# Designed miniproteins, single chains, continued (5), part 31

Each design is a single chain, and the fold is of that chain. pLDDT is the mean over its residues in the fold that is shown.

## One batch from the design tools (miniprotein)

Design m17055
Fold by ESMFold2-Fast:
Structure m17055 (fold): chain A 84 residues (1-84)
Amino acid sequence: EAPLPKSIPEGVEFISSYKEGDYIVHFFRNDSGKDIEGEVVFDKPPKEVKLQYEGEEWQDLKIEGNKVKVKFPANKLLEIKVKL
């Protein structure tokens, strides 16, 4: 099965996940009132991870073992999708 987020930065809220084609999509929200930069740690190494900010197109993330580095803009939703 697809790698699942095991750890996310403090101040970031995990909202939900759903399957979309060959991906699992994970929704996050930053309610901290400030930009947060940190790591999303998966339970196992992912093969492909993409990020989408509100109103933007999907972009590839660099994978570092079982982690991806992500900027979570203040008071915004963010989607991360992981290849199955």
Scores: mean pLDDT 83

Design m17056
Fold by ESMFold2-Fast:
Structure m17056 (fold): chain A 70 residues (1-70)
Amino acid sequence: MEEVKKEVEELKKRMDEVAARSTPGQAAALRGLVKAAEDYVEKGDVDNAKLVIRQGKALADRFEAEVAAA
């Protein structure tokens, strides 16, 4: 659980950096995933929290690449 909490904090920091360069829609999508991960952590649902964290990291990578290409 503590490791998952650390990954959520890392995702939040990365989301802020990517969101500053992203469209409002991209920023909202990233924030939604961070919120979902936080909610799963609060419920103690480690498996779903890890899944959402993985999805958030992949989406952040994609949006960062899209912003760099634009």
Scores: mean pLDDT 77

Design m17057
Fold by ESMFold2-Fast:
Structure m17057 (fold): chain A 92 residues (1-92)
Amino acid sequence: MEEEARRLAEEATEYAKRALEYALKAMDYASEGNFEKAREYLKRAKEYIDRADELLARAIELGGEGHPAVLEGGIAVGVAKIAYGVAKVILK
């Protein structure tokens, strides 16, 4: 269980990191006036956040909220969600 929880949390962290990268790219394209590319990257960021949330939820079920890898994944998902929220507001 602990090994599986760690693997799922690490996978969630990787999806969250990519979601953050996509959210930042969406902001960059928006600042350049390329709203078509900005919306494309914003959509990708959401897809990766949703996958990270799913994986993190499974990791929590197996290892509990106090597991170090789960805490790291939770922080990464939280940061990605904040960046996504900011990008979404900019693109309104």
Scores: mean pLDDT 86

Design m17058
Fold by ESMFold2-Fast:
Structure m17058 (fold): chain A 78 residues (1-78)
Amino acid sequence: TVLSDGEKVKELLKLTRTHLPHEVPAVIEALRHLGYDVGDELTDELIEKVGEDVDSGKLSYRRFVLTYMHFLGVHRAK
């Protein structure tokens, strides 16, 4: 079955947490910028909520991707 935009977001966040753990702080800052009340951990509950918000239209997929890419770029430049 074709993945929804929210499922794509959930997979991206899970893959980043598993394979690029050094980038998790940048992901947390991106999510805080998007209005999520988050601690220092990228939890399964947080990942599920972000994916559901994308699928429900509460968060645009484009806005998520642009914010994610911006914070990762800033993190990698430091």
Scores: mean pLDDT 83

Design m17059
Fold by ESMFold2-Fast:
Structure m17059 (fold): chain A 77 residues (1-77)
Amino acid sequence: SIKDLTPEEKEAILTIVEWLQFKGSITLEELRELLPHLTDEQIERIVDLLEKNGFIKRENGEYKLAKTVEEIIAAIK
């Protein structure tokens, strides 16, 4: 659940969202480089959660924002 996020998961989401706001898209490989302290399974879990909540979408092998940064931040607080 989006309300049951750990502090580490919230920080990872903020990092992903900031990247997407600045760069527009991110690949799974770039996510591993951005979040080297997380396992592939942890990254996949976070990405799946963000997609299921409609915050990001997968398009042409890349993840992109589907909601505003402000809406995502408000949802994870």
Scores: mean pLDDT 84

Design m17060
Fold by ESMFold2-Fast:
Structure m17060 (fold): chain A 96 residues (1-96)
Amino acid sequence: AESVLDFLLAAGVPEAVAREIARILAAAGIRTLADLLLTPSEDLAAIPGLGTRRRELLAEALYRRFPGVWSVSELAKLFRISRETASRAVRRAEAA
């Protein structure tokens, strides 16, 4: 039920960045947080405009909204980023 835009804004992502990521995901048919979480990681990595930095930001946003629900390894798999990248995202989320 929660839209990608509402999810990103609730996670503290700046509005301009949140709108751009939501637009990119919507173009790929991903409109809700549930759609995002059900999308295979390889398909997310193949989306034009959704590079490693934006997938890292999605991992950080997910951890901010739902702390402790996903491990670093699970976030790395979900967003097809390295464990090191996912660990940095978690550390940034925890520092806020």
Scores: mean pLDDT 88

Design m17061
Fold by ESMFold2-Fast:
Structure m17061 (fold): chain A 103 residues (1-103)
Amino acid sequence: MKEKIDKLTKEYADKAAEEGRRLIEQGASADEIREVVRKYATELANKLLDMGFTDEEASRAAARAYADSLEKVAEHAKQLGRTEIAEKLRADAEYVRAVLEGE
């Protein structure tokens, strides 16, 4: 069961990161990136709930996908020289990671 959650979390994180990278290349704002990443995290949570997983499991997986996606988009933004957006997205990812780890 854990393996199914981990696989779906990775799949949704990768999809969100791909879309986020396209938006960064098109000049999107940090808020527009957050909106897209949040949409994929929500879709993941709903899919896990439909599969019979608990609210806690779905929420934790969605939060992980959200953080993973933002980290990947932030790295891409940094590579494109969009440092201000990269730092904002990285800060958001670090905050979510800290919450997930109970820190």
Scores: mean pLDDT 86

Design m17062
Fold by ESMFold2-Fast:
Structure m17062 (fold): chain A 120 residues (1-120)
Amino acid sequence: MPSVEEAIEEALAKIREHLLAKDIEGLLKTVKDLENYLMEQLSPEEAAKALAEFYGRVAELVAEVVKENEYSEEEKEKLKEFLEYLKARVEHLYSLGLISKELAEEVLEKIERALELLEE
């Protein structure tokens, strides 16, 4: 079994690959696979913190790749749906009291920055 750190780094590498390939459905699958893995390996509080930090890193990677590459209108709408999924997950973890307000706000700011980049 990969370590938690190895699983996160492998997921981020797959996210970058799917972004460059414009495989938006592959992005969501990669995130859900990691969510399931971390929830099986960690306590609820540890999994929530690791996932929130992961969602922030994914949003930063989306912003980086989108800035340097062209996407169709359909691909941009699918990326917006993907980022809205990450946003909903962060808000849910915060509503359960599993992550701090500071962490939730930092990650949500990163997601909003990526969303704004897709609108311009």
Scores: mean pLDDT 88

Design m17063
Fold by ESMFold2-Fast:
Structure m17063 (fold): chain A 100 residues (1-100)
Amino acid sequence: SLPKTSLTKVKPSPELKALLNEVLGTDRDVYTRGELLAALGYLINKENLLKIDPETGKVYADLSNTPLAELFGRDRFDGSKGDELLAALEKVTEVVEVPE
C-alpha cells in the first residue's frame, strides 16, 4: 500500500461534513487528511473528551454520547497514538487525490 501522507486529499462522509460545518463553519467538499486530523484533535480538546483512566493512568478519548461515537462506530480511542484515529478516518472518508 502507498505510504500515508497528511497531503492526501479526501472527501468526508456526509456525517463528518455536517459535523465540520456545525463546529468549524467549514463547508468544503475536499480536505487534506492532515486538515481532518487537526480538526478532530481540536474537537476532542474543545469538548473535553480526553480522560485519564484511573486504573492505568493512561489518556484516552471518550466519545460516549457524542456525534463522534456514531461517526466512528465506537465509544473510545485508547492509547497515545494517532494510528487508531487515522484508521477510523479512512473508513469515513473517500480518497480523491494521493500526492504520490
Scores: mean pLDDT 75

Design m17064
Fold by ESMFold2-Fast:
Structure m17064 (fold): chain A 106 residues (1-106)
Amino acid sequence: SDEVQQSLKTMVDEYRRLAAETTNPEVKKVLEDLIAQLEEISKETDAQQALDQATQVLLDATERLNKILQELLKNKAPKSEIREVILAEAAVTSGLMNLTVLRKEL
């Protein structure tokens, strides 16, 4: 359980850093919502439930970011805004991979 809590903290710290550097308000909101959700999940004492909840909120964030990316591409948004979505998606995908590894050790 300590490893799950430490992993959630590491993800929150990374997403907080990325949110601070993000200028697109929709991308920033996804990251800020994800941070708040993961901080709440970090209070869950059951490691399996914490992993399941964290996995779900990361999958939801992936769906939200993908919709933002599609809209930015459709509207021919600046490359800088598209880059912010790609960086956020990469960070969320990294989190999902880490949770998958932790799940195998339970």
Scores: mean pLDDT 89

Design m17065
Fold by ESMFold2-Fast:
Structure m17065 (fold): chain A 111 residues (1-111)
Amino acid sequence: SMLLERARELIRKAREVIRENTSEEEYKKIERRLEILRKTFSKRGESAEVAAVLVELGYELKKLGKFELAQELFDQARAVDANTADLVEGIYEGIELLQKGIEAAIKRNKE
């Protein structure tokens, strides 16, 4: 599938950009999350696995301010497996909102 070939190319490119823009410790944490996602979604098939990995890498790129590349990964994830892409994106949006809420609460309690 040309969609899967493009997805694998974007995964390689995203990993390189993230490696160059994060600490070794943070990169190891990202790689562990990618391994968990691959193992979790591989049972649903290669398209699901690849879509889940693209969404995770897209969120890491977004955190680094690489918005254009992040959007390419999100678009490719939906093209490969929209159901898995939407599910994983929804989980990350939920985690981001919860994390921001926790950080705000901790800051208020220290002030």
Scores: mean pLDDT 85

Design m17066
Fold by ESMFold2-Fast:
Structure m17066 (fold): chain A 100 residues (1-100)
Amino acid sequence: TELQKKLEELMKKIKKLVYEIAKKASEEDKKILLEGLRVINEGVQKVKDGIKLTEEEIKEMKEKAEKMVEIAEKIDPEKAKELRELLEELFKLIEEFVKS
């Protein structure tokens, strides 16, 4: 579907940015970044499968996303800004799907 294609494109861009930031991160920060990415990716896979996420699941994903951006801002502010924008677009699509 069109939604699946948009989610896949956004996740591809998000993963690329997170991996580039993680290469520059401490071992501790890298683990947090990759854990957050896994949680977000799992939620996105559910949405692609037509599953409407709960408010609690979306909240957890947003909390992980916020932590990822905070870490990214300390490492690479320009990539962190791009990551924030992509994550905001991702959550907008997820919330539009859940509300439909």
Scores: mean pLDDT 88

Design m17067
Fold by ESMFold2-Fast:
Structure m17067 (fold): chain A 91 residues (1-91)
Amino acid sequence: MEKKKELLEFIDRVYEEALARLEQRLATNPAEQQPVLQKAIDDVRTAYEELKEAIENNDKEKAKVALSFLLGRAEGVTTEEVERIYKLIEE
């Protein structure tokens, strides 16, 4: 993986946006939904850490798996951005 800085900057942005959205939902949703939202926050944090580790270790397959999970919890990411990021992992 070349251009790790650009890849990490994009991943940090996606993670921060996903986390902020989940935290807002946790604050505004009924108590019955809070355990599910808390688990989603924990899962997103775990995926982010696994993704960073995979990038540092040049583990392209593990990075793609962790990225797919993180992107599944993100909104507003364009198809062009997704394609660019997968290309950065493959390089």
Scores: mean pLDDT 78

Design m17068
Fold by ESMFold2-Fast:
Structure m17068 (fold): chain A 70 residues (1-70)
Amino acid sequence: SSLEERLLALQGRIGDLFDEAVAAGRLSPEQKEELIRLVEERGRLLRQLWPDEADDITAETERELARIRA
């Protein structure tokens, strides 16, 4: 489905940004803002694909965002 394709693309970009951050030893402010946007969008798509898991998806998304913002 188009939602599954978008989810796969988002997961790939998030992974690429983490790999770039590991290689550089830090997240730039721009990379941090992009990661925040991508993680929020991933959370929205996951809730659409698995609405019965929405509370767990929201909690995990909030935990990931807190780590990125720290």
Scores: mean pLDDT 82

Design m17069
Fold by ESMFold2-Fast:
Formats: C-alpha cells, structure tokens, sequence
Structure m17069 (fold): chain A 60 residues (1-60)
C-alpha cells in the first residue's frame, strides 16, 4: 500500500527520508526502515511495517 503522510513523516524523523514527498526514494527509505526493524525489505507498507512505524521501533 502507499504510505500515509504520517508514515512518511515518521521515516523523515527516523532519518530514512529527506522529506515527505512521495518519489522514487520513498521505497528505498521504507526498505531501509524495514531492514533496521528486522522486517521483509520489499518497500511495501504492510501490517507489520505499519505497526513498526506506529511504535517507532528501530530494532527487530
């Protein structure tokens, strides 16, 4: 699913994105967060990625 504005802002706050504009770098930022969180790094915002972003969890 496409990330929400709040999810994009959380990725910016965590240092995975430079801004909240949805572009080619958004998927790379999501993948970076997913790797750090110990999730599948497919760049897709699924239920596990959503829960991790809501909890701001940098670890698995």
Amino acid sequence: AAPTDEQLQTLVDLGFLRNTAADAHTRTGIRGFQRLAGLEDDGVVDAATTAALAGKLPAP
Scores: mean pLDDT 70

Design m17070
Fold by ESMFold2-Fast:
Structure m17070 (fold): chain A 80 residues (1-80)
Amino acid sequence: SDEELERELALLEQQIGRLEEMVKNIDKLTPEQKEALIRNAEALVEEARRLQEKSTNPDIQERAKELVERAEKILEELKK
């Protein structure tokens, strides 16, 4: 249902926001911590893409697309 997808998007947004905060202190992360965050961010990209594909609602699709882009930006920062 759309309500379930909206709830999943909200949870995903919280997880992505948490990673965005961690990336602000990227200089303080060990290589092992960066690898763990990369794996987490990759999982969030896949989850966001899955939510985008599951919905036929344009608003939900657009929100999921924004979350994909945000998670991909995290990966870009972590892989520098």
Scores: mean pLDDT 85

Design m17071
Fold by ESMFold2-Fast:
Structure m17071 (fold): chain A 100 residues (1-100)
Amino acid sequence: MEAVEKAVEEVRRIVAEHPGDLETVLAEIQKVMDEMRSLGLPEEDQRRLLLEVTSILSGIDPATLEALYAAARAGAPTLTPEQRAAVERIEARVRAMAAA
């Protein structure tokens, strides 16, 4: 919804302003996630936010990222082991921030 769209825009701005500084990016994203959590977003909106943030951090678009996760669950890996490890690491960190 509108709040998720604004949060996604802020995350994109944060990443663009801090290229190569992952710790600063993650700290600023944590603030955005804390604000979204305080609003009590529906589970569907929380899932969308998680996918969008993971997409921004991994460089994979949300529809492709969701399709890759679905394919992986079906036993059809579409990422190299290195790419998968990077995406899983980013997803785990974003999920931890969203769940905090």
Scores: mean pLDDT 67

Design m17072
Fold by ESMFold2-Fast:
Structure m17072 (fold): chain A 100 residues (1-100)
Amino acid sequence: SMTVEKVEELLEKLKEETDPEKIEELTKEIIEIVKNTKNPEELRAILEGVDRVLEETTDPEIIEAVLRIAMEVLKSTEDKDIILEAIGLALRAIGKLLDL
C-alpha cells in the first residue's frame, strides 16, 4: 500500500527527529493520512509501525506523537480488533510518559 509506505517513511523520520517543531509537523502529516485511511489492514500496518517507534524511543515529544496517532486511529475505524490494538498502544504510550 502506498499509504502504508508513506506513513512508514514519516515514522522513520519521526523516530530520528530531535526538533520539537519538526516532530509536530511529521505527527500532523501522519495524523492527516490516518484521518483519510479507512482500510483496516492499512490501519493495522500503521499501528504496527507506530508501536515500533514507541519501543525505540525515550523522547517524550515522540511518545506524545505516538499517543496522538493511536488516538486518531481510534477515531478512524469501527473494527473492534484495531480499536483494541490502538487502545493498548495508547495505554503503553501513557505508561511510558509517566515512567519518564
Scores: mean pLDDT 89

Design m17073
Fold by ESMFold2-Fast:
Structure m17073 (fold): chain A 80 residues (1-80)
Amino acid sequence: DELKKKLYELYKEMLLELGGEEKKAEEIAKGLAEGLPSPEDQEILIEVLKLAEELKKAIEEGAPQEEKEKLVKELEEVYE
């Protein structure tokens, strides 16, 4: 869906900024965006969206690579 596609693009861009390989970044971003639970677990989707927005803000504010990497890992944890 459009929300998942937007999250996928956001995560992919963030992972590439962290110095990830394009193919690996795409696989991780796809997992984070598309593997989200069904509508029954909508709150997880909302949490993921909030964390993605925090990650984008951190990148825009020039946060350290460590902080950006931590946010990516937190997204993975919320997802699973």
Scores: mean pLDDT 65

Design m17074
Fold by ESMFold2-Fast:
Structure m17074 (fold): chain A 74 residues (1-74)
Amino acid sequence: SAREQLEAAALHLFRGDVGGAMYHAKKAAELLGVSSSEVLKAIREAIDKALSQGITDPRELARVAAEEALRRLG
């Protein structure tokens, strides 16, 4: 699903794996009918928001960021 691809992209991006993040962001973009750059922007903004709320666990951060990114893109 798009949510699963967004969650994977967020986790990879948070861990500094840009290649993995780009791969999953492209798959999410294909599923949502948007550009990969829009997906990456939404994920980065969602990660920043989650961090500002005190979320530091990578798994929880990725889940919350994916939900927020999906809300922004839909």
Scores: mean pLDDT 85

Design m17075
Fold by ESMFold2-Fast:
Structure m17075 (fold): chain A 75 residues (1-75)
Amino acid sequence: GAVPDVVLIPVEIPSMEALPEAEERVRREAEEATRAGRRPVVMAKFSDSLSDDERAEASRRLAEALREGVAEARR
């Protein structure tokens, strides 16, 4: 079909302190997946210790990291 194969990028966010490492991983894996002709998708699991605002912020930052990785691969 015309739809590229999807690659899932599983990330666990136990705290906001873990977020920078997760962002670096998402950027790297999104770049590698896109270069391989696949569509990267982040599967984020958030700790119950995170507030709704923290989860929303983490989700936005992971989405940005995904976009950056995809953009780098399409250079």
Scores: mean pLDDT 83

Design m17076
Fold by ESMFold2-Fast:
Structure m17076 (fold): chain A 95 residues (1-95)
Amino acid sequence: SLEERKKQLERDFEALKEAIERASKGDVTAYIAALLLITGLTVEAILWYKKTNDKEFVEYAIKLLEEVAKHAESLGLTDIAKQIREAIEKLKELS
């Protein structure tokens, strides 16, 4: 269901924020985890949209990614922020 997908997205979002915080402290494993989470979240949103044509889920994913991009930028993780911004642009192409 959409609600179950939103809850999973929120869990993935919190995991991404935690990975970004750890990466900002020099944790290379967390840096890699953040990149994988960004990719996984983006792919999941694209696949859901292709299957359901549900723009609300994609818009919610974009909103969460915008928040995380700002968080990564505030911590000086420019490369992670750039990857998130590229993911947002990819999701916007689905409109």
Scores: mean pLDDT 83

Design m17077
Fold by ESMFold2-Fast:
Structure m17077 (fold): chain A 77 residues (1-77)
Amino acid sequence: KEEFLKKAEEYERKADEANRLADYWDKVGQELEKQLAENPEDEELRKALIDAANKSVAYRLLAVGYRLEAEMYREKA
């Protein structure tokens, strides 16, 4: 019982961390978009923007997975 609640809390913390990382990469992407608007021919900035967007999406998906795991453990508790 208590062990399942601890696992649920662990996954909730992991989900929160993943969402914070996604928010970080969203912010990085916004700054890169501003820089790319000033330098539209900069392929390195475009590549960095795509990378930041991919990381944000990956962390959002990871957070969803962790939330589902947390719910599963709470139901078992």
Scores: mean pLDDT 85

Design m17078
Fold by ESMFold2-Fast:
Structure m17078 (fold): chain A 72 residues (1-72)
Amino acid sequence: KELEKDINIALVEIAHGIALRDLKLGRITPEEAIAFIRRVGDILLSKTDDPEIQEAIRKEVERAIADVRAAA
């Protein structure tokens, strides 16, 4: 359970890092970065029915989106 949760959090963190890098390099817009993070989150949410893992995914997605908005 904890390993599955950690993997899901790590996958959102990877998506966040990719989005921020490309945003800072001017390769994508903030809207595109947010759309990418949301898409990854939605895919991960579709792969689990564990409410604790779903909550962790949603929290990390919201944090990543807030960080993108702050970086824009």
Scores: mean pLDDT 84

Design m17079
Fold by ESMFold2-Fast:
Structure m17079 (fold): chain A 83 residues (1-83)
Amino acid sequence: SREKLKEKLKEIGVDVAADKSLTLEQKNKILKLIDEAIKALDENASIEEIMRILQKAKEEAEKAGDKETVEKLDEIIEELKEL
C-alpha cells in the first residue's frame, strides 16, 4: 500500500541523515528527493510521477556511492510497480 511505502521511505530518510560516510551536500540531494516522493504519495500523485522522483533519488545515491540506499530505493520502485 502507499502508506507502507511512505513509512519505508521515512526509514530510508532517517538512515541517510545518520550516514557518516555521506557529505552534507549528498545527504541534502537524496533527502530532498525522498521528501518529494513522500509528499507525492500523500497527494495521491500518479505512479509514474512517484517512480520518476524515486529514480532521481536512486541516481543521487548511486553518485554518492551509497549502495544500501540504492538497493532500498530499488525495492520501493518494484513494490510501487505492483500497485
Scores: mean pLDDT 86

Design m17080
Fold by ESMFold2-Fast:
Structure m17080 (fold): chain A 80 residues (1-80)
Amino acid sequence: LKEKLESEDFDTALNAAVELVKLKAKDALKDILENSENPVAKDLASYALLLLGENVAPQNVLEPENRKRAVEELIKASKE
């Protein structure tokens, strides 16, 4: 999942972030946010952590449509 979150394919990265939220995998998400060089992965990890109750600041580097889709899917995952 962590390797898939760093995928160049946005759909693959988003699906990995969704799965990490369902697993409540805060430590894996924090590791991506702190150590990844991929700005898309870092943004997805920050949105996921916010939905899991962590206080983090996203960089908001995703294009607006991708950010909207990511937030919507991650919110759905956080309620499972």
Scores: mean pLDDT 80

Design m17081
Fold by ESMFold2-Fast:
Structure m17081 (fold): chain A 85 residues (1-85)
Amino acid sequence: DDRLSLLDRFYLTHVLGKDLDEVAREFGLTPEELELLRAYRSALLQRKNSQGITDQEILDRVRRALESRGLDPDAVLDRLVRKLS
């Protein structure tokens, strides 16, 4: 998935090890886009601490986290990717 590859590259380059609120200010992220990054960071931390978590499971965890907040995960991801392109 080209969208996931772009998100992962952005995360590793500009988000890893940084405060998410600082990243949101630097890149003009909406609260919904910030919630996607929070969910992605949480999923990556779970992968690091648990064996066998696949890329699909990371995506499923992010989707569930955003849906639980009343957000459309695919719409938020598409909007964020367009901003980063």
Scores: mean pLDDT 79

Design m17082
Fold by ESMFold2-Fast:
Structure m17082 (fold): chain A 80 residues (1-80)
Amino acid sequence: SEERERRLRNARGGIDTIASLVPDPEEREKLREELMKRVEELIDSGATEADINRFLAEEARKLGDPELARILELQAEKDS
């Protein structure tokens, strides 16, 4: 659907930013693909924009970017 494609495009920006935290190009692309697949699964299971942003915030925090995690958490609060 158009809505599904829009949501995937919105998530792509966050995913690309998170993946850029991984210095190895092969590992970066693998993470990007894994995050994209997980976001698609979340959308298809009825997750909200807030749920997706919280998921991406957790991934950013795990990779050592608490500032990006905070930005995504604040966006999730606005989307709730």
Scores: mean pLDDT 84

Design m17083
Fold by ESMFold2-Fast:
Structure m17083 (fold): chain A 86 residues (1-86)
Amino acid sequence: KELEELEERLDQASFDTLDVNNDGVISKEEFREYLESQPSLPPLSDEEIEETFRKLDKDGDGVISYEEFREYLRQSREQQEQQKLA
């Protein structure tokens, strides 16, 4: 539906912004810079960023695919919604 399509477009726009090389993946450095550049996120420790990256890197290649990045954004939105219920 409209909301899901909007989220997909936002996810893709974020991915495209980080994928400066247009190689279809996000490096660990690009992902870290994304997290640090988000004004809505609390300051994350180096360990938290690294652990999040490892969880998304299902292939173990040291990069994040579009699908892996989108999964992260989806989980972040779901956690935010759960906090509203509390």
Scores: mean pLDDT 68

Design m17084
Fold by ESMFold2-Fast:
Structure m17084 (fold): chain A 67 residues (1-67)
Amino acid sequence: PSAGEGAALVGAALAGERDIPAEDAEAAKVGMQAGGASPEAAERLRELALRTGRATGEQVRELMDAG
């Protein structure tokens, strides 16, 4: 996945437009890092989405705000 594709996924989730499905977890990780999140926060998002089947925009926001 490209940084642009990942950034669009993270941006849409943060705007409350959609959740990130597990199939997009890797792209969302790339997007979080491109958006300035730490590698640790980005990996937590990826693991959360894969484990639960999706990550909500609220969870994305919380992880970005935490680091």
Scores: mean pLDDT 80

Design m17085
Fold by ESMFold2-Fast:
Structure m17085 (fold): chain A 69 residues (1-69)
Amino acid sequence: SSSELERLKEEFRRRGEKGIAALREAGASDAQIAALEAQLKEALNSTTVEELLKKGEEFQRLGVRALAS
């Protein structure tokens, strides 16, 4: 439903922004932060729950790689 998609987007926005802030504090590069911000924006532009989950998964992969750097 539209309400479910908007709720999930709000959760992803909060968690994504918090995660990016934490990665900045941990010393992630400007390039890593830019990639994460771009992927978060793409995820938040999703029109379905399935699209949001797929794009959110890619955001998580980028975050894990940044933490391992």
Scores: mean pLDDT 85

Design m17086
Fold by ESMFold2-Fast:
Structure m17086 (fold): chain A 78 residues (1-78)
Amino acid sequence: KLEELVELIKQGKFEEALKKFPDLKLDEKEFIEALTKYLGLSEGTARKLFKLADKDGDGYVTVEEFIKVASMYLSLLE
C-alpha cells in the first residue's frame, strides 16, 4: 500500500492519493523508505523532512502531511 501511495504522489495525483488512503499513517521508517526508495532522496534528507512533518514528535505522519511535504520539496528542487 505504501508503494501505491508514493506512486500516486510521484505522478502528482495528490487528491487521488488522499481519497484512496485517507486513514493511512506513516511511521519514521515508512516515511524514509517512501522518500528514498521511490522519490530518490537521500536517507539524511528524508530524516530531516520527517522531523519537519512530525512537529509534535509523536513518531508518525498523516498522508496529508506526507503529501504536503513531498510535493513542496519536489517543487523547491525544480
Scores: mean pLDDT 74

Design m17087
Fold by ESMFold2-Fast:
Structure m17087 (fold): chain A 64 residues (1-64)
Amino acid sequence: MGLLNPEGKSVEEIKEEIKKRFKGLLSDEALTKLAEAGVSGDPKEVAEAVGLVIREIGDQLDKE
């Protein structure tokens, strides 16, 4: 059940929206984790997913 998802958006829909905003900076794994956290609405899971996103962006800056 998606009690914390007011529009009943799927993980797939949320993942696509996030992907468009970060276009190529995030791995599929990071996008999936963010979308899942968004669907669950758990603030702790959201914070962990955001932490992963920040790490992925930082890792990209360390690479050519």
Scores: mean pLDDT 70

Design m17088
Fold by ESMFold2-Fast:
Structure m17088 (fold): chain A 100 residues (1-100)
Amino acid sequence: SEIHKKIEEILEQLERLEEIAKKTESPENYEKIKKLIEEMRKLLEKLKEEENLEKRAKLAQEVKGLAIEIYELASDEQKPEVDKVIELIDELGDIIQKEQ
């Protein structure tokens, strides 16, 4: 599935984001970002199992909302990596819309 492939790409980019955040962010910001990444992972796993296209679109919007929260918390060094995650989530949303 194109949706499953895009979710895997997002999950890989989230792993990179978490690693960079650990090195570049304050410990307090890192813990906040890590928690948001964990919530995004849970929603993406739900999205893999979801068969209803409208519910998939809602899950993708929830994941995007969490990515925007990370962007607001992120240092200037981290923001480009968060932008990559947001771009992949927007691509996921486009795939979901195309399948409707």
Scores: mean pLDDT 86

